# Ledger of designs, part 84: designed miniproteins, single chains, continued (2)

Each design is a single chain, and the fold is of that chain. pLDDT is the mean over its residues in the fold that is shown.

## One batch from the design tools (miniprotein)

Design m6905
Fold by ESMFold2-Fast:
Structure m6905 (fold): chain A 55 residues (1-55)
Amino acid sequence: SEKEKLEGAIDAAKATVEDSPGSPEELAKGAEEELDEAGYSEEEKEAIIKTIKEK
């Protein structure tokens, strides 16, 4: 369940990044703010940001 939730969050973040032309640093900064507002944990945010930077 937690793993499935994280995978869904990563997929959503990847879709957002694909629609947003920008540097990995800019995208990671914006994503961190949005994920914090959405209530993701620090561990979840770190995993998603790593995925964005690996794009």
Scores: mean pLDDT 68

Design m6906
Fold by ESMFold2-Fast:
Structure m6906 (fold): chain A 89 residues (1-89)
Amino acid sequence: IELKDSAGNVDPLYARVLAGEASPLDLFLEELRERGFPEAFIKTISEEALKNNQEGLLKKLLEALKDESPTVQTGNLLLFIGLMETLQL
């Protein structure tokens, strides 16, 4: 996921997070859904966030990404991890 478009403007999803219309968690859950992750897994990530367990969230998300499910999106994987760090998820 890219936080800015080709003109340097903030990505629409990221702009919504900055405006308080969506949380960093919402951005990540939407990205997981777009990548075709199972709803059961997305629910697990959401539950960890509700526990205020950011470390557990990060670990579960990285585990899913390691399972080669996003292999086609390896470039996006590094950006996704950077986004998680930046948003403190």
Scores: mean pLDDT 57

Design m6907
Fold by ESMFold2-Fast:
Structure m6907 (fold): chain A 92 residues (1-92)
Amino acid sequence: SMRERILEEAETSVYVIQAVVGRLALERIGDNSVTSEEIGEVAGDLEKSEKLAKEIQKRIDENSSKSQELGDRNRQLYLELTRERLRRLLEE
């Protein structure tokens, strides 16, 4: 539950960054005072931001997979500890 919450917050942060960058680009393009050169600069910044967002998403996916593996390992350890305790109680 806590791991899922951290991942959800991280994914939400990526989407918020993408949405903010997209809105800022649209607001700049919508301003009639903006030159073609400035539009090109904003387009370049948007492309860089998309690449960064994809890199962050990749790291989130990798961390999610590792967290799931750690969760499975912890569950197995708890089951083994529970079996050992039950064995001791059954033996005396």
Scores: mean pLDDT 62

Design m6908
Fold by ESMFold2-Fast:
Structure m6908 (fold): chain A 90 residues (1-90)
Amino acid sequence: MDNVRQQTLNLIRTLRDQARLADLLRQQLRQDGGSQDVIDTLDGLSRAARTGVRLSQQGLNQSPQRGLQMALATQQAIQTLTQRYQQLRS
């Protein structure tokens, strides 16, 4: 139980860090006149990560397993958006 909870908390921290980085990159690109597609992708990534953090925390209040499921599902969605961001930047 504690191991699953700790894994979930580590994932939540990673998702928060990803959202923060996406927000910073989005602000920089807006200032520098970057591509709207890249900006929209970063906005989507930040929003998905923040929503996933909230749902993962709510899940943890029900059970450690539910929290982990929500965090892992969010991580997969973020991975897809991150791959899109990297492709658009390359």
Scores: mean pLDDT 83

Design m6909
Fold by ESMFold2-Fast:
Structure m6909 (fold): chain A 97 residues (1-97)
Amino acid sequence: MPTEQQINDEIVVALLRMAASVLEIEAKSIKEEDREAKEKEAKELAIRILENLKKATENPEIQKILEEAIEKIKKAKSVEEVAKILRETADKIESLL
């Protein structure tokens, strides 16, 4: 693989893991009364990140994994589930590197 594409794919993995970690930390401090609002916020942020990464990558297999992740995020029921989907997505992409 070209070095430039490899670096970009590694950046995608790093960004997804960072986003998952941030959401995992936020989930620990969410009050029950705020859960619905925080779930919607986390989903919108995660979808935006995934869509931007899909546009940034030239790898069609990674684009497909990111698209599948977007659909899973739309079905997620908690901030913790959104974080888990992002982490699993990063692991799938890393397995292709």
Scores: mean pLDDT 82

Design m6910
Fold by ESMFold2-Fast:
Structure m6910 (fold): chain A 95 residues (1-95)
Amino acid sequence: DRVKEEARRLLLEAESHAGVSMIAGAAGMLSDPETGKKGVEYLQEGARYAEEVARELEEWGDRESAERAREILRQTREARRAYEERYRAMEEEER
């Protein structure tokens, strides 16, 4: 089924965008308060992208791939929360 094959490609793109590389990139930005803010924005953009991909996959009828994209979205949101907590701790430490 061509629809399922294309949907799986979108999931792969979502994994690349909102996966390990994005989380690692945000973590790397923690070394400075200004780059830390960019890290939060980076994770926020990744979450929006993953949500859009999940929506498209559902419209294509590939529920399994859509659920996997939603899982990536959830992981990205969790990473953002952990990052915000760490950024707040760093800001307090610099006071």
Scores: mean pLDDT 63

Design m6911
Fold by ESMFold2-Fast:
Structure m6911 (fold): chain A 82 residues (1-82)
Amino acid sequence: DQALVDRLQARLDAQLAAAQALLDAGRLAEAERQLQLAEGLYRLVLGVLKATGTSQAQIDALDKRITAQIDALRARLAAAKA
């Protein structure tokens, strides 16, 4: 179901945006918690995409995009804690 996939991706994007906003506000502990939630949802999204017959190319494209966003936020969090 593409509508379910789109909704899960929108929720993931919203959680990543929330983590970024918390980092921008200097709320590091809350940003860390929000990133952990986003990482959990990301694993769920990948599982749903695999179960719904989404192509490997589409899964790989999403994986690269979301992993890059998480890595960037993790790097910002690490720099802010240093």
Scores: mean pLDDT 83

Design m6912
Fold by ESMFold2-Fast:
Structure m6912 (fold): chain A 76 residues (1-76)
Amino acid sequence: VPEEVLEAETLLALAEIYLAMAKNDLSKGDVESAKEAATKAIELARRALEVSRGIDPQLVADAERIIKEAEEIIKK
């Protein structure tokens, strides 16, 4: 596995963690913390896309999903 793919997978895993934190914070009414976590999820997912250069279609799809869901949280 190329190092760039491993790095992108690690960034994507961190993005998933921050997205989960954002959803949890939102569910308990902590909108400000939810937006902060969602912003970090978007940043990490975008970095994963940049590092992977679109080589892994599944990683691209997962990153795009994270960005979309996180943007919906920030919109609140």
Scores: mean pLDDT 82

Design m6913
Fold by ESMFold2-Fast:
Structure m6913 (fold): chain A 68 residues (1-68)
Amino acid sequence: MELDPETEARIRELLRQFVDALHAGDKAAAEAAITQLERLVDESDLTPEQRAVLRSIIADGRALVAAL
């Protein structure tokens, strides 16, 4: 049920990049980070629960980007 170490590390890095971009007010960087995260989630072998949580985060992230 745990994420594999490589996928987890990539998700954490993309989330960090997204948060950094939001703090900087960098809409383009935030959009790029959330788009890469969405693609990673789609391509990764995740449980339904893990996928649902990450999709929720992505949806909230896209709303935050739209507000920048």
Scores: mean pLDDT 80

Design m6914
Fold by ESMFold2-Fast:
Structure m6914 (fold): chain A 88 residues (1-88)
Amino acid sequence: SSKELEEWILEKAEKRGKGEEARKLIEKANQTGDESFAEQIASLLTPEEKKELLEKQYEAVLAANPDAAEEDKEHAKKVLEEEKAKIE
């Protein structure tokens, strides 16, 4: 769920002393849908955590689209791999 993902992000940011900043950014992202807040949230995460976040988002998309064609699922997985490769 989105709340579960938000709690995960908050927990990771808190260990770096950025919990309050992450909380405010999550609230703004939920209120506005502005991608710039998502980018700011990502900046609070390590490269490994960013890759884990991408995997969690991919899993959520699959769960929301159980009837998606296998071709679409394979394409989404390739996009995930490409995005993970871009993260330092």
Scores: mean pLDDT 77

Design m6915
Fold by ESMFold2-Fast:
Structure m6915 (fold): chain A 59 residues (1-59)
Amino acid sequence: MDDLNTLSPEEVQLLGRGLVGLPPSHFVLPYDLEAMTGLSPENIDALPPEAQALIEEAR
């Protein structure tokens, strides 16, 4: 979980886009929705609304 907060804002945004737009095979990071629930509130706010909804459902 702490590892996700080591990501740059650009990487967090790209990962969020991948959750809603791209197939999992396009992810460069081995993080899944369960791991994404460990993101800081600021990093979650940087994600697209669709990705935020997926993270809330994964909680």
Scores: mean pLDDT 59

Design m6916
Fold by ESMFold2-Fast:
Structure m6916 (fold): chain A 82 residues (1-82)
Amino acid sequence: ATIEAALALAELGAALGNLAERLAKTLDAKLEAGVAQLVAAVAKVLAKKGHGEEALELGARAVVLGLRALVLAATGAPLPRQ
């Protein structure tokens, strides 16, 4: 359950980051999208190695980062990092 949830969140985070990168017109927006994809990739590796709780936390972080990157790509303005 935990590993499956972690993989699902990591895949969602990666998909959001990839969409943000495709919409991004500036280097900053592309870099934020890339960070979301990198965190998602690390979450997938941790999940595959059995570190389910750490993977779940990073997978959830990747979704948040992917959404932030998507907003930046769509609006040109970053969301506050709180």
Scores: mean pLDDT 83

Design m6917
Fold by ESMFold2-Fast:
Structure m6917 (fold): chain A 83 residues (1-83)
Amino acid sequence: MLEKAIKEAEERLKDHPLVAEAVVNFGKELAAAGLDDERVAKLTLGVTDLALEQLKAGVPEEEVAKVIEEYGKQAAAAAKAAK
């Protein structure tokens, strides 16, 4: 499931490579933190939707990528703490 979600995110964000990389790293970081494949896939696609909305609203690609990276770090830390 996660591999399919990552490929979908990369395709949807193909015109925004910095954001695409941040979303892929987000999914990998959550998986490494011990979240299950289905949950990580769902969150990765949710973050992809949010990223596309922010980009459409005129938020710079670099800022969207940084927000996703920070969110991923916080979500991974929370997942580890919940164990």
Scores: mean pLDDT 81

Design m6918
Fold by ESMFold2-Fast:
Structure m6918 (fold): chain A 84 residues (1-84)
Amino acid sequence: MVLSEEEREELIERLKELGVPEDVARAMVDTLNSLLERGYSIQDIKDTLTHLANVFVERGRLTEEQAREAVKIVTETAQRVLES
């Protein structure tokens, strides 16, 4: 696991503050952690998370604004971890 348990929980709470449902927030954070563990680039992570967020928008689970902010927060976390 590249993200600590504490960092994962903090990210889930930040996404919930945006109005993202907990199951969606967890799916996004779990996807991020899996991609980081497997050594994907920041661009691949961003593309994958953007695609996932768009699927949740199409299914009526997220607004477009929630999707954009969620992807931004999650990719900023990925970039911080990879740049350390």
Scores: mean pLDDT 84

Design m6919
Fold by ESMFold2-Fast:
Structure m6919 (fold): chain A 86 residues (1-86)
Amino acid sequence: SALEALQRALEELLERLRALVAQLRAQKVPGWEEYVARAEQGIRLLEQGLQGQLENPTDPRYVDVALEGLRLLERVIREGEALLAA
């Protein structure tokens, strides 16, 4: 189902993020603590949006919250990968 596909995509994204954060921390890349903080913020927004949608399936606002979290995580991943590639 679409929901199952989204859940798998989120699991993959979070696994990628965890690996990235671990690498940035291990290498002591300047700014790694800021990446961790932004990653945690994105995860919280995503979890809040998804949980809110599950509890309130007719309320469309929770999808917007989840999307904001996803956008933040995508940005953090791109920034972190760029630092590791340098």
Scores: mean pLDDT 79

Design m6920
Fold by ESMFold2-Fast:
Formats: sequence, C-alpha cells, structure tokens
Structure m6920 (fold): chain A 58 residues (1-58)
Amino acid sequence: DLAAEIVEQMLLEKGKPDHAKQAREAIRNGDGERVIEILDEAGVDQEAVLERIRAARA
C-alpha cells in the first residue's frame, strides 16, 4: 500500500519510529481516524502526506 509506505516514511523522517509502528497497525486495522491522530501527535502535516501520495501516483 503506497499510502501506508509514505505515512511510515514521513514519520521515520521526523524521528518518530514508535509513531511509525502505531501508524502501520492503525492502517492494517483500517482505523483512518487513528492514523490522522498519530500524524498530528508527531507534527506531520496531513496535507503534506496527501501531496506526497499524489506526486508518487502521478
């Protein structure tokens, strides 16, 4: 899943490996609300995530 890989990569780039692990589990469980919460907790801009996904799919 491209979106899952991008979310994990962006959290790792922020130095948040525990958040990256939690995001992987939330994505596996289909818990989109929890993914958004994890991104916010880690200081990752949700719009930046969506832009990176869009660029990767182009």
Scores: mean pLDDT 80

Design m6921
Fold by ESMFold2-Fast:
Structure m6921 (fold): chain A 68 residues (1-68)
Amino acid sequence: MKDFEVTIKTKDGKEYKVILPADKYESVEIKAPLPNGNYELTYTKKNGEKVTTIFPASEVESIEVKEL
C-alpha cells in the first residue's frame, strides 16, 4: 500500500503538501467541486472511520491527491 500525497494550491499561489501514511489511512478521496464551489477531502482510516475536511472556494485554486 502506498502513501498518499495531498497537494493544496491556494489562489494566492502558495502550495501545501501533506503526506498521509498508508499504515494509518486506507484511502483519500476528493468530492469536489461541491455545488457551492468548495472542495471536500475525505480520509478513510483503516478502522473504517472517515474524517472530512472542507476547503472554501475563495481560498483554494486546486486540490490534488497522488499515490506515492
Scores: mean pLDDT 75

Design m6922
Fold by ESMFold2-Fast:
Structure m6922 (fold): chain A 110 residues (1-110)
Amino acid sequence: MSIEEALEKIEKLALRALVFLNMAKNSTDKEVRENFIEGVLKDVEEMAEIVKKYLPEYQEEVDKRLSEIRELAEKMKNAKTKEEYKHYADLLLQKVQEFFDWAYRKLKEK
C-alpha cells in the first residue's frame, strides 16, 4: 500500500468510526450500542495498524492513543446513566477525531 492509499484508507476508517460512534450515542438499545462501539474499535484498531506500519517511530504514541480510546469505549459500555453514557461518548468522539487528525498529518509529512 502506498502512502496515498494509506491516507485514503485511514480517512475512510475514521469517517466510518465517527458515524458508528454517532449511531451508538443516539441509540437506546444496549445490543445496538455495543455493536456500534465494537465497530468504532475495529476501525480505530485498523487505522492504528496502518499508522504503525508507515510510522514505526510513533508506535508508542499510537499505542497510547489506542489505549485511551479503548478505555473510553469500555467506560461508555459500562455507563450507569444516560448522562454518563453521553459524556463518555463525547470524550470518545473527541479522542477518535484527535487520533485521526494527528495520524493524517504525520502520514502527510512523511
Scores: mean pLDDT 88

Design m6923
Fold by ESMFold2-Fast:
Structure m6923 (fold): chain A 55 residues (1-55)
Amino acid sequence: SAEELERAVEAYFLEVEGFSEEAARAAARKYTELVLAGESPADALAAARALAEAL
């Protein structure tokens, strides 16, 4: 599900990449929205990371 994907990606950004809880959540939401809109996982990840870095 979209919720399960978003939660998994949030955990990744928080636990693996070391972003703050706010940045990880924003990045996970961005990634999930882009992937559901048909963006490639690689491009979605790049955009999500850029958002996290700006926060």
Scores: mean pLDDT 86

Design m6924
Fold by ESMFold2-Fast:
Structure m6924 (fold): chain A 82 residues (1-82)
Amino acid sequence: SLLEEAQRRIAELNRLIDELAPHFPDLAKRYREEVARLKAEIEANPDDEELLRQVVFELDTLIALARIHLVNAKLAEERKKK
């Protein structure tokens, strides 16, 4: 279901945010606030398929951005080390 897809993406995004937090604490905080907003939207409207599709799309976008930031954090640490 779309609700289950949204819940799985929230879990994945939270995992990525936890990995981001040591490198970019302010960015991680902003992403957690976005997750809380999207979670509230699905909890308020669990049967709204159009809204759930939009939430899944927004979560996929945030996951992609979080992954890019993690790659950038790894590159920054590699540059700093040597």
Scores: mean pLDDT 84

Design m6925
Fold by ESMFold2-Fast:
Structure m6925 (fold): chain A 70 residues (1-70)
Amino acid sequence: SAALDAAGARLGAMLRQLHAEGKWDETRLVVVDDSGLTPEQRAALRAEAERLMAEHPDARFVYVDGRAPS
C-alpha cells in the first residue's frame, strides 16, 4: 500500500542517515520518527518498525513524537 511504501521509505532514509553518521553499525539503534505523517502512515510505520525489531532483537528502538505541520 502507499502508506506502507511511505513508511518503508522513511525507515530506509533514517537507517541510511544513521549509517552515514556512523551511528548504526555498533549500536543497532532504530529511531522511529513519525513527524508529518497521517495516522494511517504512522500505523504503517509502527508496524514496519515492529517487524524490523522482531528481525533484529538486539536493536534498540526510540520512538519520537512527530510535530504535525500547522
Scores: mean pLDDT 57

Design m6926
Fold by ESMFold2-Fast:
Structure m6926 (fold): chain A 92 residues (1-92)
Amino acid sequence: VSEKLTPEEKYFLKNSGIPLVKEILKDAPTSKPKDLEKIIEQANKYDTALEALALADPRYTLQVLAIKAGKGNKVAATYLKPLLEQFLKELE
């Protein structure tokens, strides 16, 4: 367990995860969420296994939220924006 993303993880997220997420969010309507746990709890009613992986690894979190946002999940889309900003800071 590392406290910080490895160079390989940053490269993967930057080149595949983040560009894909930004493209999907462009077409997804959004509102501002205030509670991450409520968003995850709602999502867990439908796709528990994938969401468990997303909670363990930021790369999976972005991909799962991007897929859900692309399917029209406004809650996933609104939560994805602050996570994307946080990961962009960590990729420096």
Scores: mean pLDDT 53

Design m6927
Fold by ESMFold2-Fast:
Structure m6927 (fold): chain A 90 residues (1-90)
Amino acid sequence: MVPEIEIKEVVFLDDSHATVHFRVLNPALTADQLRQLFLDNVPGLTSADVTIDRATLTGTADLTFAPGVTAQQAAQALLRLDPNARVTLL
C-alpha cells in the first residue's frame, strides 16, 4: 500500500492502455515521483503519463503496458497500491 495517493478509478481502454484517476494525499508529491511509483510497482508498465491538478490535488495517469501483460495482472498490481480502487476491465 502506498500512502501518497488514493486511487479512485482504473479504466482499461484496451489490453495495452489504462487510465487511473486519483487523489493526492501528499501535497508535496510531484508528477515525476508518481510516474516512478507506477513504473516501480506495476510489472510490465512501459510508460506512465501523469498529470496533477495542484489546486484540487487530483490527477490522472495514462498507463501503457508491454505486449503480453494481461489487464487482470495489471489491475492486481494497481489494487496492491490501493485496494479500494474501482477497476473496470474491458
Scores: mean pLDDT 81

Design m6928
Fold by ESMFold2-Fast:
Structure m6928 (fold): chain A 68 residues (1-68)
Amino acid sequence: MREKNRELARKIGLAAQKVVDEARAAGLSPDEILRRAKEEVLKIGKESGIEPKYVAADRIDPPPPAPP
């Protein structure tokens, strides 16, 4: 049971991190990076029947906050 959750969490985390890294490399704004990461996480979570809150809490590295 938890093995499936662990694999899914890892998959979601890697996909979200890849989206964040690609968006950062493309020079997108922090808001756009966050939006893209959330959309990817939500998409995978929805496909897997998991609520977004569980996916978001699952060790996803959020984009850095805007500079002061």
Scores: mean pLDDT 67

Design m6929
Fold by ESMFold2-Fast:
Structure m6929 (fold): chain A 88 residues (1-88)
Amino acid sequence: GIKSVEAEKLNDRTVKITVTLEDGSKYTVYVKVNDDGTIEVFSSSPDLEAKVEPAKIAPGSTQEVKVTVTDKRTGSKAEVTVTLTNPG
């Protein structure tokens, strides 16, 4: 299962989430806002799924985005809230 999640803001459009599992292994999930305002997620592991809410940020806006990371092998979930900006 998931032991912890830590979010690091790389820039106004991108956040890196470090996921630590109970066995001490670590994986990364990147959350990025695209130019059209859609939010894109990249997981370093096929067993880790990330869902974001909202899925889109309006042009020129900064919003809190909830990121839910699921370990598909165990069903374990962790949530973190990050702040992302769509520059327009």
Scores: mean pLDDT 83

Design m6930
Fold by ESMFold2-Fast:
Structure m6930 (fold): chain A 72 residues (1-72)
Amino acid sequence: AGDAPSLVDKAIEAAKAGDPRAFDYAVQIAKNAGASEEDIQAVRDAPSPEEALRLALETAGKHAQAKGDAGL
């Protein structure tokens, strides 16, 4: 529910379609999660759009967990 699909939804669809735009969406996901420049560069250098998305989502998950209180 929102004005447009979430950035994650767009990235998943692009990656499944083999669309190179998945790299741009994955980089934005990593940046929004507060990823380091090293993690962002790893997403950019990923061998496929699917791997770029996977790395971005793992990075976002790690930053969510790194708050110590698991958000509850």
Scores: mean pLDDT 74

Design m6931
Fold by ESMFold2-Fast:
Structure m6931 (fold): chain A 94 residues (1-94)
Amino acid sequence: SRAERDAMFAALVQAVADAVKRMKEYVLENPDASDEELREKGNEILEEMLAAVRAAHPELPESWLADARRELEEEIDYIIKNREEVKLREAISY
């Protein structure tokens, strides 16, 4: 039904948002982590999110999962790229 489709979409959107939050928390808690360590953690979070969503909603279209992967990869790259700016902003915001 439309309601079931909309519920699955909302669940996928929330799962991506939760994964982004996990990545931000990891970066802030690990300020000395290397780019490679952050990328490895980002990939771990991404694969865990996709596995959890597939298990909860096996009827989800593969295209939606592919779109969610792309969105989350883009968000993770953005967080990693901007982490030094975040550190600087925290240092000067007193």
Scores: mean pLDDT 83

Design m6932
Fold by ESMFold2-Fast:
Structure m6932 (fold): chain A 93 residues (1-93)
Amino acid sequence: MSAEEIAKEIAKKSYELLLEMGVSEEGAKAIAKHAAEVAREALEKGLSAEETAELVKREVYRYLTEVANADKEVAEKLAEKVAEVVREVVEKA
């Protein structure tokens, strides 16, 4: 798969997971899009699945705490779950 195709799969799976975790449709879309964009850039730079997942975890946590003003505990849980999706999708590609 191309980095773009992997990013689209990350966006789809992250969105579905976030909805299952009780995140709003608007919030889930914003987080999934941000995670996919970060992952695409990391993969284009040649980062591994683990490095890409760790970068997405950091950047999603930053977005949630600095932009969305989410509680740190909530942000950590959401970022960790999104990073798990990123690792799985990249490893299967």
Scores: mean pLDDT 85

Design m6933
Fold by ESMFold2-Fast:
Structure m6933 (fold): chain A 62 residues (1-62)
Amino acid sequence: MKVKIYGYVEVLSSRGKKVVVPRVEQEERDFLIEQYKEALKKAKKEEIKEHIEKIIKDIEEV
């Protein structure tokens, strides 16, 4: 996976606001987490892996 999902990571820089993490139904949340896990598996750069892991954690907290 390239970086289309990583454009999402830039919205986390709003600093401490959950508004940048999608608020979704449980089924959609699970689907979104799976998408990010696939991106994490395909990511080659450590920096990008770290950002994806933060997104997954933030989604789980919603």
Scores: mean pLDDT 56

Design m6934
Fold by ESMFold2-Fast:
Structure m6934 (fold): chain A 66 residues (1-66)
Amino acid sequence: SPLLEKIKEELSKLPKDEQFDDATGEPMFGKDFFGYKSKDNGKVLSIASRNDATLSDTSLTFEPIK
């Protein structure tokens, strides 16, 4: 999935301590694309948005939801 690859890429750009929860060892932003939003339009990445072609655009940038 283009969204899955994009999330993996964005997650790998974060410092190691921001990628994983220290208590559980799970990714901070989850496997389901939760915890990221587009900087361009504020849309949150989720399972429901997985088939949204606009979120598969490689020109879009994403940021963690804090």
Scores: mean pLDDT 50

Design m6935
Fold by ESMFold2-Fast:
Formats: sequence, structure tokens, C-alpha cells
Structure m6935 (fold): chain A 78 residues (1-78)
Amino acid sequence: SIEEIKEEIKKKIEEMMGYIKKTLETKTDDTYKKTMEEIGKIFKEIQDLLSTLPPEEREKLLKEFTEEYNRRVEELVA
């Protein structure tokens, strides 16, 4: 359902935020590279989930996702 997809997207945003925080704290190139690869994988998974929705619902959730993501990033780097 749309609600299940929305919850899965929200969960993946939380996972992505954890990895973004880890990039700010990392001291090694290897850890940084691996963390960036995980962020990329999660981002692709979010895009794949959005692609399963009808266009109108996709646009609505993409807007909500973008607003939530920007809010979370702002909080994390403030």
C-alpha cells in the first residue's frame, strides 16, 4: 500500500541520515568510501520505491520526502 511505501521511505531516510552523520565523524578514507557507497544504495532504494507509485502519489511523496530530507540534513549539520 501507499502507507507501507511511505513508512519504508521514512525508514530509509533515517538509515541514510545515520550514514551522513558517520561521514562527518570518520577519520579514514576506507570508511568514508564505504559509507558513501551505502548512502548511494539507500538513495537508489528510495528512488525504486517511489517508482512503484502512480505519478500523482509519486509527486506528492517526492515533495514530502524532499522536505523531510532537507529538514533532517539541516538539523544534523546545524
Scores: mean pLDDT 78

Design m6936
Fold by ESMFold2-Fast:
Structure m6936 (fold): chain A 77 residues (1-77)
Amino acid sequence: GAMAEAFRARVLAAPARTGTYTENGEQKTVRITAEQYRALEERLGPKRREARKNAKSVEDIRKFAEEIWKEEQELLA
């Protein structure tokens, strides 16, 4: 599914947050500035590395990505 694929990409790679996703049947584009991206990497880089090291299944990746995503939302607010 699109959500699981996006979460996997988010956890295992340095994210370029430019893409289209569907939420509640509405298409939306995720896009962040270079400055915001740097702030995210400073805060969440270590957590992403830990998640990648410990993720052994799609469910693990989903759980870690969800936690990281929540913190990204806080930093971007």
Scores: mean pLDDT 61

Design m6937
Fold by ESMFold2-Fast:
Structure m6937 (fold): chain A 88 residues (1-88)
Amino acid sequence: MTDEELEEAIAEAEKLGEVRAKIVRALAEAERESKDDLQLQAEAMVRAAKVWREAGGPTSRIQNALAAAEKAGVDQRIIDELRKLIEE
């Protein structure tokens, strides 16, 4: 997930509820700080995707995160978690 995608997710989450927006914002800030560490970035993506799914966000955001993770060559476990969020 890119910084731009996370900023858009935060803006949408703020419309759906302040508590969820706070969590998504914290995850986005963590990803920005760890952008040079693919493992930490990928873990932040999964956490943000779970919050987004719970907020009733469209699965297209999770599909975009999955595509980005696959291109970045992140751990297969992270890719599997993102796929599961789309299927559930």
Scores: mean pLDDT 62

Design m6938
Fold by ESMFold2-Fast:
Parts: C-alpha cells; sequence; structure tokens
Structure m6938 (fold): chain A 69 residues (1-69)
C-alpha cells in the first residue's frame, strides 16, 4: 500500500504538471493517486498541494478535486 509520503509526492507531481500546463498528465496522476490512496486521501493530498500553490494552479487543482466529489 502507498504510504503517506508517496501520496504527498504524487500530489506534488500533479501540482507541477498543472503548473507546466500538462493537464492530461495531471489527470492521469490524479487517477493514480486515487487508486493508491483512495478518494478521501487523494482529496486531502490535493487540498494540501492547493494551499502552497499560486491562484491559477489553485483553480485547476480545485477543478480536479471537484471531479472527485
Amino acid sequence: MANEKQLERLAEAIRRAVEKGDYQGAELLVETLVRQGGKEKAIEALRRAKEVSDPETQKKLDELIERLK
């Protein structure tokens, strides 16, 4: 099972993909995050990544979080 550090690293990779404009890659990484940690942990990790992001990246991360709800 993926540990908490692995889930945090995946969320960081998702944030960087969004920042780079690789939205397709970000969506695939979100699917991996959900598969490894489950929906609740995925949302939590993405919310933490959102807190340290700029406003444009926050908007995209919020869209990804909303799709998981």
Scores: mean pLDDT 81

Design m6939
Fold by ESMFold2-Fast:
Structure m6939 (fold): chain A 71 residues (1-71)
Amino acid sequence: ALSPEELEEAAYRRGYELGLKIAKEHSREEAEELLRETEAQSREALASEPQDRAAVEAGLRGLREGIEEGR
């Protein structure tokens, strides 16, 4: 099984790669909307499963950084 640290790294990398793809395939406005929706969904999910917080936050960080780098 993956350690918590490995899960966070995997989540970050997955978010980063998704962010790069979004920046490449979508307009700035569409990317901002997708990020906003994802952050809202993650906030709702964490209210139900707080144990996933670190991985979810790592994924969101990756997504934001991927979108920024891909612009």
Scores: mean pLDDT 77

Design m6940
Fold by ESMFold2-Fast:
Structure m6940 (fold): chain A 65 residues (1-65)
Amino acid sequence: MLNRDQIAALSFIQTSPLLSEEEKKRLSAAIREDEAKARALIDFLRSKHGVLTEEDVKELLAIVE
């Protein structure tokens, strides 16, 4: 079962206009399936207060790679 932080991060990713559908799929898979990457992604997203820049998108993708 997904925790509250995972649900919030998934919602943020799915509603972000700067992410492609493929990037959303990759980031969502990491949050659901990779505990270490999920932790890093959730911590990063929490620091951004609901707004992503293009540089933030690059950093998110680097975490998943």
Scores: mean pLDDT 78

